# Ledger of designs, part 70: designed miniproteins, single chains, continued (3)

Each design is a single chain, and the fold is of that chain. pLDDT is the mean over its residues in the fold that is shown.

## One batch from the design tools (miniprotein)

Design m10408
Fold by ESMFold2-Fast:
Structure m10408 (fold): chain A 86 residues (1-86)
Amino acid sequence: SPVVDAVAEAAVYMIKAAVSRITAQKYLKKGNKEEAIKSYEDAIESYRKAIEVLKPYADNPEAADTLKAAEEGIRDAQEELEKVKK
């Protein structure tokens, strides 16, 4: 179904976002601030793509939980990015 396909596509973007956040945290531990910033920006972009894919299905319970998780992921990644840029 279209909603199941959208949830599956969004799940791929959610995994990409999580990997990018982990990569950013590893760069921060190494003191590489510029690569950490880029990796957090990549994470935000991946969460944003998950939201775009799921937005038409926001009222569908199968999509709603993942949409909320993606929105929370953007907020968390933006907060982490702001701390790095200071």
Scores: mean pLDDT 89

Design m10409
Fold by ESMFold2-Fast:
Structure m10409 (fold): chain A 96 residues (1-96)
Amino acid sequence: SLYREKARKLIEIGAETTAQVLLLIDAVKKGASDSEIIHREILLTSANPALRPYLRELIEAVEKGDEEKVLEITNQVIDQFDKPSVREEAKKIVES
């Protein structure tokens, strides 16, 4: 999937939080098991509990097919949770 390809590029540049967020989006879009979705949420929120409200809005946007909102929330995650040095490159990867 495009999300898995983008997640790989994000990991390579050190945008690890956004990479895991894209893998969560991919899991929701594919109708992955509840256990896989929960596991990905736990990995993200264990690293930073402040991610929880962003992930809730993101999952809802993905389920509704609101691609503009998915991109908006993903960019908010980049700006809040990834290192400043990688943010511009991460946004280019996500928007490609």
Scores: mean pLDDT 87

Design m10410
Fold by ESMFold2-Fast:
Structure m10410 (fold): chain A 85 residues (1-85)
Amino acid sequence: HMTQEEILESMTERAKKLFDEELAELRRVAAQLGDTYAPQLAELEKWKKEIDKIKDPLQKFVGYTALTEKARELIAQARADLAAA
């Protein structure tokens, strides 16, 4: 018997895991560009800490999903920067 609350918590945990994976990939790609992406990485880590404090599971899920999208945009930019170097 799973409640709607337990389903949302599971979805939120998966969203957080996906963000952690994309953040790791961004760090890997960005490391090849020195300090170019250091401010953006610091901003993502700051936003992650704020989202970690959210009590509402739906808002927390939306927050992690938005961070994942931002990390993916930065990964695409960093890959383009590497290809242009």
Scores: mean pLDDT 85

Design m10411
Fold by ESMFold2-Fast:
Structure m10411 (fold): chain A 60 residues (1-60)
Amino acid sequence: MPPLSAEERALVELALREYELSQRSSVPPKFASLEEAGRAIGLDPERFLAAAEELRAERA
């Protein structure tokens, strides 16, 4: 997969964080899935999912 630009990576980090916080909230999540979060920020869903997995691996 081609690497994300710095701006794209920052958007993925923000959307992933928002998604994870939403999943922990008592209210319905803002995004139903990671794919929806990727679409919301205007990024290709496959690229978003791959980048989110890499970011999660970096945090582990």
Scores: mean pLDDT 69

Design m10412
Fold by ESMFold2-Fast:
Structure m10412 (fold): chain A 88 residues (1-88)
Amino acid sequence: GSGTATAENGQKVTVEATLNADGTVNLTVYVDGELAGSKTVATAASGSGRQVGSGLFTAPDGTDLGVGVALAAGTSTVVGVAVSVAVG
């Protein structure tokens, strides 16, 4: 599944997520349509019927982003995306 959020700096962040059989999620992150990176991260149960995973990504312009995804439990269906800009 996929979802999109706008970062605080106005960049559009798109996340593609695939839930693995082991309970990890593959995240592929795009910033304004440019590939930022891909990671496999662990998921944790979060409230009513959700699994959440998160990772740190660097956008092509060098901006550091914290990216989180919420999935419908047991599926690759993205129900939420959260993005934060890391400031040093």
Scores: mean pLDDT 80

Design m10413
Fold by ESMFold2-Fast:
Structure m10413 (fold): chain A 65 residues (1-65)
Amino acid sequence: SEIEREAAEALALIMASAYGAEVERQPDGSLVVTAKGLSPEDKELLKERLRELAKEMGRRVEFRE
């Protein structure tokens, strides 16, 4: 649903910000998440959670360091 997609997008932005990551929204609606200095465990947790949210959004998420 549209509301669920918007909620998932908002949650993705909040979650990335909580990890100290920068989020850039691309013109096509995809997200680029830049996270530096995260532990391997935190990096994998963030990536897994963002992948799940990306599926709900119907959008691509690209992870950078």
Scores: mean pLDDT 75

Design m10414
Fold by ESMFold2-Fast:
Structure m10414 (fold): chain A 82 residues (1-82)
Amino acid sequence: MYSADEILDEAKKRLSTPENIVKALGVKEMKTGDSGSVEILGHNVTVAMVSGTIDATKAENAELLLAVSIDGETRTLKVKIE
């Protein structure tokens, strides 16, 4: 079994680059206010763009909020994309 923190750490690793983010979410780009989800270690992780923009080539002042809920507990992690 994976903890919420282990799942969020894996999500952060897989969503470490602009190209990986757009591929994982099946989008061409993300802008502030956009959201999607990705499956990490068999669990659904919500990905929300808090600030900035991302496309397959670059990120500009981009910050993501990752969220996962396991056994009724919700954990969140903010990730800055450079």
Scores: mean pLDDT 83

Design m10415
Fold by ESMFold2-Fast:
Structure m10415 (fold): chain A 84 residues (1-84)
Amino acid sequence: STAEELAALEKRVEELYKEFKEAYKNKDFKKMEEIMKELDVVDKRIQALLDRALAAGDRATARRAAMMGARITVYRMNYTVLKL
């Protein structure tokens, strides 16, 4: 289901951000960049899921997907600041 796909993507975002924090502790900026590229792929999948949820009238799942997109934007901003 769309909700099950969203739950899997939510878990993947959390795993990626945990790996990002570990890379930052190790000053591994190349690994941080690779993680951000993977996060961009997940972000596109979440956007497609948002569109599908809206088309299906599943407003609860659509709202969660939109909030996840906003969260990923914050993570991207954090990366931009931290790599300076």
Scores: mean pLDDT 88

Design m10416
Fold by ESMFold2-Fast:
Structure m10416 (fold): chain A 81 residues (1-81)
Amino acid sequence: MEKEILEGIARIMLGVLKTHPEENPTLRDVELAAKAALYAVEAGDKELAREAAELARELEKKLGKVSPETRKKIKEAEEYL
């Protein structure tokens, strides 16, 4: 139950980001990708978590800056994989 809900939330978050133009990311886009990665990790969906974490990293690179909290979330998701 809980894992299914977290996986569903992560998929919805990634779906929203996939419809967004990655060339002009915002801080919220990176935060959303990082949160999606963590929810996917908690759900045990390694493939979804990896996809979300990779997207968060790419958005971070394009933006050039993110909050320390957002960077920590990305790192936590990657370390759990």
Scores: mean pLDDT 75

Design m10417
Fold by ESMFold2-Fast:
Structure m10417 (fold): chain A 100 residues (1-100)
Amino acid sequence: VSQEQLDAEVYITLAMIAAHLGIESAKKGDYDSAAQSFELAARTAEKALEVAPPEAQGDLRKAIELFRQAAEASKQGNYDEAIKLAEEAMDYLERASERI
């Protein structure tokens, strides 16, 4: 296992934690905290993308896009859609991890 693979796994784990915090904030109707958490998840997934092998990059790009959509849905107060998008993004993070 390379240092780059370990770094990618750490960033994926941190992005999942941020996404979970975003979902909990969305469930409470805290749009600002939800949006910030999903934006953090997207930025952290971007860090994973920088060090991930090519095989994982497609799934990471999908996760990043879905987290950004979840943040926008949160800003609009559409919490059900934000939670759904974040859960889909987390599934893509898990798929990316399988490729690392």
Scores: mean pLDDT 87

Design m10418
Fold by ESMFold2-Fast:
Structure m10418 (fold): chain A 96 residues (1-96)
Amino acid sequence: ELAALSKEVRVRLLQIELGAAAAKGDLEAAKALIDELLRLGALTPEEAAELKAALEAGLPVLEEQLKAHPEVTREELDAEVEKLKAEAVEQVLKEA
């Protein structure tokens, strides 16, 4: 049970970190996190390839959208990601 919970927490934290890297436009960090999720078996090779392609196509569009909506800051996105990380860990610990 503990080993399964540790893997679940790790996968969820990596998914949240991937979202943060994508939101910051850090394509290299996002690709590295996708590779780590693939290594853990959380993604198939096909899903990993599709996500990498989507990020390469999507990040320039996201950057344009963020500039069009200045009320949403990268600091606000970072704060939301940190909150999601804390909630994910808390939720898994409560299920233990």
Scores: mean pLDDT 65

Design m10419
Fold by ESMFold2-Fast:
Structure m10419 (fold): chain A 87 residues (1-87)
Amino acid sequence: REAEREERERRERLLEEIIERTAPLFVQLEQLRKNGSLTDAQKEAFAAALLEDARRFEALLASMSDEELEAYRRLFLEKIEEIKKEQ
């Protein structure tokens, strides 16, 4: 189980990287909404960019356990809130 633990820690680091890439996009979307400049077309553009990242990480997501997916969701939301508070 040492090998499984090593892989889990590596996956956690990869999840942090994914969060750091996607969270700024979400914050940017929020800023556009706050500025009153956000249109449906811009929403679609951001959704497309996020979908492209999701496709890129499909293999990683498929290899994750339910617990790892829960941890990813939690970290993602926490990262978004931290970025927003820093602004």
Scores: mean pLDDT 70

Design m10420
Fold by ESMFold2-Fast:
Structure m10420 (fold): chain A 89 residues (1-89)
Amino acid sequence: AISPELAEEMLAGARQDIEAVPVLIAKAKEAEAAGDERKAASLLTAAALLVVGALVDVDGLLASGELEEEARALREEALAKLAEVKAAM
């Protein structure tokens, strides 16, 4: 079992990663509009990796039973953000 302190830190980190996703998508769209396809692809890849990392942390919380309600809500948000990244690709 993970400690309650570690669970709170994992949840906070996952939330911060998910909150960064829309910013990276916006930057990717700006790069694409400027003709910088490589930069756009790199930013979308970074956004996808942030979502994957957040999902790993959230699934770890759910498996431990810590912050289960908050972890479930964040998991749904992470999956929605992953769909946004895929739509931007």
Scores: mean pLDDT 87

Design m10421
Fold by ESMFold2-Fast:
Structure m10421 (fold): chain A 56 residues (1-56)
Amino acid sequence: GASSKERLKALLKKISGLDEKEKENIKQMLKRIETETPEQIRQRSLEVHGVTLEVG
């Protein structure tokens, strides 16, 4: 089995053929997932965990 992220990427690729308009939104989401590094995943977890963002 693939991880949740890999499955999500596959789904986004499939629905990208649905609408030209939606294609742009899907490209943005796919890019976000692709460019998301372990560091970003950790930061995202912190946000979901209900913490405030730090400046610095």
Scores: mean pLDDT 60

Design m10422
Fold by ESMFold2-Fast:
Structure m10422 (fold): chain A 92 residues (1-92)
Amino acid sequence: ASVEEILQFLANVRAGAEHLLKDPSLTDEEKEVIRVSYRSILTVFATLMGQSVEELEELIKNIKPKKEFLEVKSVDEFFAWVKKEYETLFPA
């Protein structure tokens, strides 16, 4: 995957996480799973790209996410979309 494709993926993940964290129907436990998972994804990709987490967040914050990630409805849907996008970037 290109750097631009990875940054788009991370912008999508960030948008989905932010959307779910603002959803009043999610429990505090579900929101914690989203926070921890998003942080872990950022840490892995920051390391892979030779960036800090803070530098990577600065790079992705101005990238327009895919509309579907702005409309995510559940934790399960979020992880299904993240997995699908990841498998597209890093096919086996």
Scores: mean pLDDT 85

Design m10423
Fold by ESMFold2-Fast:
Structure m10423 (fold): chain A 85 residues (1-85)
Amino acid sequence: SEVKELQKQLQLAVSKYTGAAISYIGSQTQADLYLQRAERDPSKREEYLKLAEEAKKEGEEFKKLAEQYRQRADQLEEQLQQALE
C-alpha cells in the first residue's frame, strides 16, 4: 500500500538524518580537539590546524547531508499525513 511504502521511506530518511546529525556533531568535537592541541603544542601547530580544518570541512558536508534528509523526512511525513486523511 502507499501508506506502508511512505512509512518505510520516512523511517529510512529519519535514520539517515539522525546518522548525519551525529556525524556532524562528532566532526565539530574532533575539530575543537585539534584546535586545543594546536594551542598546547607549538611544534605541531600547523599539522593540528590542518586536521581541524579537514574535520570542519567534513562536518559541513554532514550538516548539508543532515539538512537534505531532514527536508526529505518532512516531505514524506506530509505525504503520509495526506495519504492517511
Scores: mean pLDDT 89

Design m10424
Fold by ESMFold2-Fast:
Structure m10424 (fold): chain A 79 residues (1-79)
Amino acid sequence: SSMKAEEEKKRQIELEVDIYISFLHMVKSIYPDPEVTELVDKYIEELEQMKKEGSSLEKIREKWREMERDLRRVIEKLS
């Protein structure tokens, strides 16, 4: 049924968002730098909002790529 397909899609999106948020918490633990913390907190808030708004999997993956690029730039400045 269409309802089951929608529930499975929502579950997959929620799972990917939760994985990304878990990764971000790990990054904060490894790099307890104020600039890293601020950037991570920003992306956690954006991902939580996208999850709440029912954003598409494609948009969530685009946000992940943006986040990975920004985190790499900041972390590379630290070491």
Scores: mean pLDDT 83

Design m10425
Fold by ESMFold2-Fast:
Structure m10425 (fold): chain A 106 residues (1-106)
Amino acid sequence: KISQAGEAFARGDYETAIRLLEEELSSVPEDDNVARSEILELLGDVYFAAGDYERAVEYYLKAAELDPSRTAELLRKIGEVYRAAGDEESARRYYEKAKKVEEEKI
C-alpha cells in the first residue's frame, strides 16, 4: 500500500510529505497505535532523507514505542541514521539492540 504522503516522499517532495503525514497523524485516533506508528516511521524516513538526523531518530523511537512488534526494524533504521551522520559508535549500538530484540522475539 502506498499513501499520498509516501508518493510525495518517493518524488522527493519532502515538504509535502511531512505536511501530509502531520495532518494524517492529527486525524488518527490516539489509541490507534499501529496506524500512528506507521505514520511516525514514515516521518522518520522523510526527515532522514532530508538530512534531519535528529528528527529522524526522534520519530523512529516514537514509532517503536507505539508498536513494539516493529522495534527491531526501527532500531535498525536508527542505526542507519547514525551511520549517515558519521556516528559509528551509536550506529553499532543500535544495530546490536535491533539484533537482540529480534533474537528474543522469535
Scores: mean pLDDT 83

Design m10426
Fold by ESMFold2-Fast:
Formats: structure tokens, sequence, C-alpha cells
Structure m10426 (fold): chain A 84 residues (1-84)
């Protein structure tokens, strides 16, 4: 079903975001370069655009709530990157 495809897409996105968050924390401990900060900020911007596009097509309330939670995590990550 479309909902199952949307769930799979959101699950994959969440796994990718988890990986990005982990990589940021690990590199931050070693000292982030300006180039690495720019790369993380670009990844966050791309992720936010992807969520905005998914929100236009996803109709399921639970999946929309998951997208909102992922959007908040990306916004929190952006703030952490900017502060690093």
Amino acid sequence: SEKEKEQAQIDAFEEALRGLEKEFEELKKKGLSEEQKEQFLQAVENGLKQIEEMKKHVKDEELLKRLEELEKRLEELRKKIEEA
C-alpha cells in the first residue's frame, strides 16, 4: 500500500538522520573543521527540504507526526552544528 511505502521511506530517513547525528557527535569530539560544519549544515538543509516535500503527500496522521518529530531533530542538529 502507499502507507507501507511511505512508512519505509520515513524509516529509511530516520535511520539516515540517526547516522548523521552520531557522525556529528563523533567528529565534534575530535574537532570539527569549517568544511565539515558546512557539509553537515547542507545535509540538514537537504533533509528539511525532503521532509517538507513528504509532508505535502503524506496523509496519515501518525506518519505526519513522525515527520514533525524528525523535522524538530534536524532543527536541533542545525543549532548544535552552528554552536560547534
Scores: mean pLDDT 88

Design m10427
Fold by ESMFold2-Fast:
Structure m10427 (fold): chain A 75 residues (1-75)
Amino acid sequence: LKPGETKLVYAKNEKGEKVLLLIQVTESGIYAAWLDDETLQVVSTEELISKSDPTPLAPEYEITVNDDGTITVKG
């Protein structure tokens, strides 16, 4: 993905439940946000995750990209 690209994906949480995840690629890194699947609104800024930022926004969460193209989120 190039800077400025956005991808909407279904991810699996620690319970194996599907959650809607917005991935945004920027010049500074890759960011992920939890979305309500009915309203498409960010649930909270505390759930924003930076993959490349040395200061994680939600350090309790782990994001893994799986071979099947799904993303696993654990928090």
Scores: mean pLDDT 53

Design m10428
Fold by ESMFold2-Fast:
Structure m10428 (fold): chain A 69 residues (1-69)
Amino acid sequence: MSSLNPSLREAILEIEELGREKGLSDRETAVILTSAAVRAIGRRVEDPSLSEDQIAELILEEARRLIEA
């Protein structure tokens, strides 16, 4: 188990970059990241077999949907 998964770190950086591209404030980007993380945690509770890498991918996917909405 990693305390700081490289895939999760990459996902966070990509989300921040996408937020800047969209013209979102740092605060708005932080809210989106938090919402995406909460949703990913829900998926992990439903399926404990999900890896940290899969959780990171899920966070990134959900944040992209929120930013593009």
Scores: mean pLDDT 76

Design m10429
Fold by ESMFold2-Fast:
Structure m10429 (fold): chain A 62 residues (1-62)
Amino acid sequence: MKKEEEIKNLQTEIDRLQAEIDRLAAEMVAHPERREEYMQRLNEVAKRLTELQDKLKELKAS
């Protein structure tokens, strides 16, 4: 079903963003002098992740 493909695509994007959050957390440990830069980016990625998770939930509810 087309819905299954859309769910799979959203899950792939969510997985990618979660991996980016993990990478940013590691970068903050490695480069504490750049913490503010990584925090700003992490907040942006977290916002996008929440939007995709909300979209996935809506798709499953329909």
Scores: mean pLDDT 82

Design m10430
Fold by ESMFold2-Fast:
Structure m10430 (fold): chain A 92 residues (1-92)
Amino acid sequence: MTPEEKELEALVARALEAVAAGDLDGALAELERMVELIERVSRDPEVVEAARGALAVTRAFAATEADRAAVGEALRGLAEGLLSAYRAERAA
């Protein structure tokens, strides 16, 4: 496991803990850190743009959606998706 992958897994764990605690703002902050990490380490500009786009869409959803459980699921999905995308790029 690379130091960057270990950092990303720790960020995922913190985002999921924040969602479980109802701290959706804290979860968004951890997702922002994940996108910043991907931006620093990714060699594929399409992966960087996809990560930024997914964060922007999820942020807009979190700001407008009254169903906080639906927001929590979206934040969890993005955290897992960002980790999966990072692993897929490294496997390629």
Scores: mean pLDDT 83

Design m10431
Fold by ESMFold2-Fast:
Structure m10431 (fold): chain A 95 residues (1-95)
Amino acid sequence: KLEELAKKAKEYLNKSNEALKKKDYKEASENFKKFTELRVELLREKGYDEKYVEEVKEYGLKAAEALEKGDLKKAREYVSRMVGAEIRAIGEQLD
């Protein structure tokens, strides 16, 4: 179940990255949104704090929006914040 969600999320992230190589920003954005949705689902299934899961969702969707506009600098900033929220979620669960 969790492995399935993680595998699907990685597949969409890979599709987003391949679309970026082709400068297909719309396809990159669509696949990154699907990656974000599946990643949020995975974190919820693992029982991480909803506060951090919601941050992952927020920044993931903002990254996708930036990708659609071709704003790679903003997309990278939001991906960094998304990763930071995920690290905090994991850290709090370990406490």
Scores: mean pLDDT 85

Design m10432
Fold by ESMFold2-Fast:
Structure m10432 (fold): chain A 84 residues (1-84)
Amino acid sequence: GSSMADLAAQLRRIAANPELVEGMVSARVVEETEDRVVVEAVYRLEDGSLRTLRVTYEREGDRIHVRVEDLNTGEVYEAVLSLA
């Protein structure tokens, strides 16, 4: 299958079953294209506060660029994953 389609399917499964991820309250796939998937996830922290993360997965050849944005603080983290 397409690497991005396989990733998107896995992310949709997590969004439908947020209990699979510790602390996750909800998740949804906000955008899905052949080369880009965007997920918005809400986490409950130990103090009871909610944290919203926007995660962008973008295909760049044989790699996936991952951008994680904390929508509460504006902090951004980036990583690159190799496609298997």
Scores: mean pLDDT 80

Design m10433
Fold by ESMFold2-Fast:
Structure m10433 (fold): chain A 65 residues (1-65)
Amino acid sequence: SSLAALAKKSDEVAAKVEAAIEEGIREGKTDEGIAKAFEVVLEEAKGLSPADRAALRAGIEAARA
């Protein structure tokens, strides 16, 4: 549930991820947009504790599987 709470608190990060993907699609650079979206999530993770960062990373991998 800590992961769910973290996801709820990341509304701003989710908006940035969506914006990056949409921008990539509009520019015909979908792969670049996806890569940029991933970079945004990883950059936000740098400010987290090691435990929270591990939980976020695990959640992202689970969601992408």
Scores: mean pLDDT 65

Design m10434
Fold by ESMFold2-Fast:
Structure m10434 (fold): chain A 70 residues (1-70)
Amino acid sequence: GELPTEEQLEEINALLKKLGLPDTAKVTPIVDDPVVAIANILGLNTDKYEEGKPLTKEQVEELKEKLKKL
């Protein structure tokens, strides 16, 4: 999949901050422990979030849509 834009990462991180989540819960361009933890909390299939792989635009949008529903 295509890599997320800087703007998409800024949008999702702004949502996480608005929800009062700590800085450790920031979404990065690479799938890391905080990204997997967020996906797990949101009830997403974490098998598709492989650690060390680039985060896709579709994955950022999926996380963003789930966060908006909280």
Scores: mean pLDDT 68

Design m10435
Fold by ESMFold2-Fast:
Formats: C-alpha cells, structure tokens, sequence
Structure m10435 (fold): chain A 63 residues (1-63)
C-alpha cells in the first residue's frame, strides 16, 4: 500500500529530525518535529494495527 509506505517515510523523517534537533539543543525545533511525527503516527494508526505502528516507531528510534 503506497499510502502506508509514504506515511512510514514521513514518520521516519520526522522522528529523525526531532532527534537531530534535540541533540543540537534546538528544543523548539525538536517539539515541532515531535508534533509532526505524532500526526503521521495517528494517520498510520488508522491504517495499521496499533502494535505494528508501535513496533515501527521503536525500530526507527533504535536505528
């Protein structure tokens, strides 16, 4: 499903951006990225079981 893959990519980018901004001390940028990640995660949760969404987020954070 192309929509699921697109949302996974957008979620991954938002999570990575948040981590990078937090490490750089940009707390405002980190919070904005976290809000974007939450929005994509919520959209993904309408298409996938909660467990799959949680497993994907955990995988991205660990990588």
Amino acid sequence: DQRIQQLKQQLTEAIRRGGEKARAGDLEGALEAARQAQQYKDQLSTLLPDQQVRDFVHQVVDD
Scores: mean pLDDT 81

Design m10436
Fold by ESMFold2-Fast:
Structure m10436 (fold): chain A 81 residues (1-81)
Amino acid sequence: NLEKRIAELEEGLRFLGKALAALAANPAVPQSAVDEIRRLVEEARRLLEEAKRGDEEALRQAQRTLSEADVLIARAVAAAK
């Protein structure tokens, strides 16, 4: 179900946006890491818009990009500990 998968991605992007804001506020996190994660979040948003137009390949790419951003956020949090 494309609509359900899109809704799950939208929710994931909302949570990643909050996590990114917290990382950006943390001086122990390098700006380069924040910038890279922000780039992936923006890419996932663009792919999500294509997916809303019925592009299933864009949906798959958005899912991969979101997972990549999540891994980088977890790594940045661990490194800032």
Scores: mean pLDDT 84

Design m10437
Fold by ESMFold2-Fast:
Structure m10437 (fold): chain A 65 residues (1-65)
Amino acid sequence: MTREEIAQRIHDKTLAGAKVEDFSEEEKALINAMAAYGKAGSHRIAGREDLAEQYEKLAEEYRKK
Protein backbone atom coordinates (compact mmCIF):
# COMPACT_ATOMS: atom_id res chain seq x y z
CA MET A 1 0.00 0.00 0.00
CA THR A 2 1.38 3.41 -1.00
CA ARG A 3 1.54 6.46 1.29
CA GLU A 4 -1.26 8.04 -0.75
CA GLU A 5 -3.47 4.96 -0.23
CA ILE A 6 -2.80 5.05 3.53
CA ALA A 7 -3.66 8.79 3.56
CA GLN A 8 -6.93 8.03 1.74
CA ARG A 9 -7.80 5.36 4.34
CA ILE A 10 -7.08 7.84 7.17
CA HIS A 11 -9.36 10.36 5.44
CA ASP A 12 -12.17 7.79 4.97
CA LYS A 13 -11.95 6.61 8.60
CA THR A 14 -11.94 10.20 9.88
CA LEU A 15 -15.11 10.98 7.89
CA ALA A 16 -16.68 7.83 9.40
CA GLY A 17 -15.95 9.18 12.92
CA ALA A 18 -13.04 6.86 13.67
CA LYS A 19 -11.35 6.91 17.08
CA VAL A 20 -7.57 6.62 17.64
CA GLU A 21 -7.87 2.85 18.29
CA ASP A 22 -9.56 2.37 14.88
CA PHE A 23 -6.35 3.36 13.07
CA SER A 24 -3.76 0.74 12.09
CA GLU A 25 -0.04 0.99 12.92
CA GLU A 26 0.67 2.18 9.34
CA GLU A 27 -2.03 4.86 9.57
CA LYS A 28 -0.79 6.04 13.00
CA ALA A 29 2.78 6.20 11.65
CA LEU A 30 1.66 8.38 8.72
CA ILE A 31 -0.40 10.63 11.05
CA ASN A 32 2.68 11.03 13.29
CA ALA A 33 4.94 11.71 10.28
CA MET A 34 2.54 14.38 8.96
CA ALA A 35 2.36 16.01 12.41
CA ALA A 36 6.18 16.02 12.64
CA TYR A 37 6.49 17.63 9.18
CA GLY A 38 3.95 20.26 10.23
CA LYS A 39 5.99 21.09 13.33
CA ALA A 40 9.22 21.14 11.28
CA GLY A 41 7.64 23.66 8.88
CA SER A 42 6.49 25.89 11.76
CA HIS A 43 9.97 25.90 13.33
CA ARG A 44 11.62 26.64 9.96
CA ILE A 45 9.31 29.62 9.33
CA ALA A 46 10.11 30.89 12.87
CA GLY A 47 13.87 30.61 12.17
CA ARG A 48 14.38 27.62 14.50
CA GLU A 49 16.43 25.58 12.01
CA ASP A 50 17.79 23.04 14.55
CA LEU A 51 14.28 22.16 15.79
CA ALA A 52 13.01 21.96 12.20
CA GLU A 53 15.78 19.45 11.38
CA GLN A 54 14.94 17.36 14.47
CA TYR A 55 11.26 17.07 13.49
CA GLU A 56 12.18 16.28 9.86
CA LYS A 57 14.38 13.40 11.14
CA LEU A 58 11.52 12.19 13.37
CA ALA A 59 9.18 12.19 10.34
CA GLU A 60 11.71 10.13 8.36
CA GLU A 61 11.89 7.59 11.22
CA TYR A 62 8.10 7.13 10.97
CA ARG A 63 8.57 6.21 7.28
CA LYS A 64 10.83 3.24 8.08
CA LYS A 65 9.35 -0.21 7.47
Scores: mean pLDDT 73

Design m10438
Fold by ESMFold2-Fast:
Structure m10438 (fold): chain A 93 residues (1-93)
Amino acid sequence: GEALELAREILSLPDVEEQVRALRERVQRLIEQGRFEAAIDLLEEVIRLSTDRRVIEAAREELMRVLREAPDDLKLINRIIGLILRAIGALLD
């Protein structure tokens, strides 16, 4: 879907710094548009596909931002928390 295509585009950028910047810019745009589910889907794909610790840490920080901005939807909040824990697990491996 859209999230997988966006994640692949971001992760194909040559430098980790460019990947982190592009990820943060896309997540910010999705939040500003109220597209919280799309932002979470993108972050899930990035955490799943990335092997780079800096990119996974950036995705974790962006999940924290989505959590702060998201509406009081318990399913959405639970999904964000689950992905934050998954990102932390990946950083500990």
Scores: mean pLDDT 89

Design m10439
Fold by ESMFold2-Fast:
Parts: sequence; C-alpha cells; structure tokens
Structure m10439 (fold): chain A 76 residues (1-76)
Amino acid sequence: MEKLTFVVPKSLAEIKAELEAARSEAEVKVLEETETHLVAELTATQGDTTYTQRVEARALSETETEVSIGKIETKT
C-alpha cells in the first residue's frame, strides 16, 4: 500500500481543525499528535461496510503542511 503525499498551503493547525470538523461525518481516532506531526485514522460505516483511512500530516513551515493519505481499506 502506497500513500498519496502532497503539500497543502495550510498550517498544521488548520489541518487539525479540518480533521476535527470531520468528526461530524466519521469517527476520528488520533494516533499521534505533536506540535509538528499528526497521525489519525478516519472510520466511517455504511451498512455492513466499514471504510478506514489513515491520514498523516507533518508541518513543513508555518504556512505549509505535508499530508499523506493512505489507501481506503474496506471491511464487510
């Protein structure tokens, strides 16, 4: 499984805020959180299928964050 990695012109704090907003639609489990690094697992269940995706964010600067999104895993 290979991660999709890209740089977002947003601070890590903004990325964390967006992840907290996602709690309205999915379960968010924070696996690691520091001032410069965030690893979270997003889980959503639709019928008998559970969708899980891992998200990793790393601060590159005050205005840029590297985001790595894992492949969506499905379990029925």
Scores: mean pLDDT 77

Design m10440
Fold by ESMFold2-Fast:
Structure m10440 (fold): chain A 82 residues (1-82)
Amino acid sequence: SEALALARDLSPEAQERLAEELKRLIEEGRADEAIEVLEAAEEALLARAEELARELGIEPEELRERVRAHFEQLKEMIRRLG
């Protein structure tokens, strides 16, 4: 539940804490839960894509494409490790 809450919080502090929780889940053999947390983080970023793209100076669809590609790569890596 903490990891899912952190996944929806896009602050730098929450993202650092999220990385620690993902590492813990992977080390405990809880790869499916780590993937669930990443999916929650992906959904949170995609929900704010227009706002974040404006802040970054890129098109919202370009940001959505980058986010989807990045999270797919991360999920594949976790599955390969666990």
Scores: mean pLDDT 77

Design m10441
Fold by ESMFold2-Fast:
Structure m10441 (fold): chain A 91 residues (1-91)
Amino acid sequence: MLDELIKLLEEAKEIASGPTRQVAEGALDAAKRFKEAVEKGDKQTAIDLLNRLLFLLAVGEYVAWQEGDEKTLELFRKARELAVKALDEIL
């Protein structure tokens, strides 16, 4: 799950440009830090990073939609579905 989430965000970062790419970079950083927190057993940091990731993915969907970037929009949607599943596993 987490490796697939990171892979989707790496792809989003590579195909996106401008503001959409900046959001993808932020989401990728949050996802990588979230994975590290989960691996360390730091539940509070994991929850905080997951909330940050979910916020950035919502912003990313909006920005990609505004730019007409349908490919990155779909990647953000898939990443959000995986992030929501991760929330259910931690809580």
Scores: mean pLDDT 86

Design m10442
Fold by ESMFold2-Fast:
Structure m10442 (fold): chain A 70 residues (1-70)
Amino acid sequence: SMDDRFLQVLSEVNDIIQDYNKTGDLKSFEEKMSELLSRMTPEEQQRLLDILRGNLNDELYERIKKLYEK
């Protein structure tokens, strides 16, 4: 279902964030996030941003938001 797929996306986002927290590799973070976002619909992307606003620190939220502006 769409909900199951979206939960998988949230799991992948969490893994990408955890990798960044361990490595500090911003380039890898942005490449992985851009690749993930490219597989999503605009509606899924909007839903992800809404969830992340409440659950991420401001630095990572702004980095992800910048990827949407390309």
Scores: mean pLDDT 77

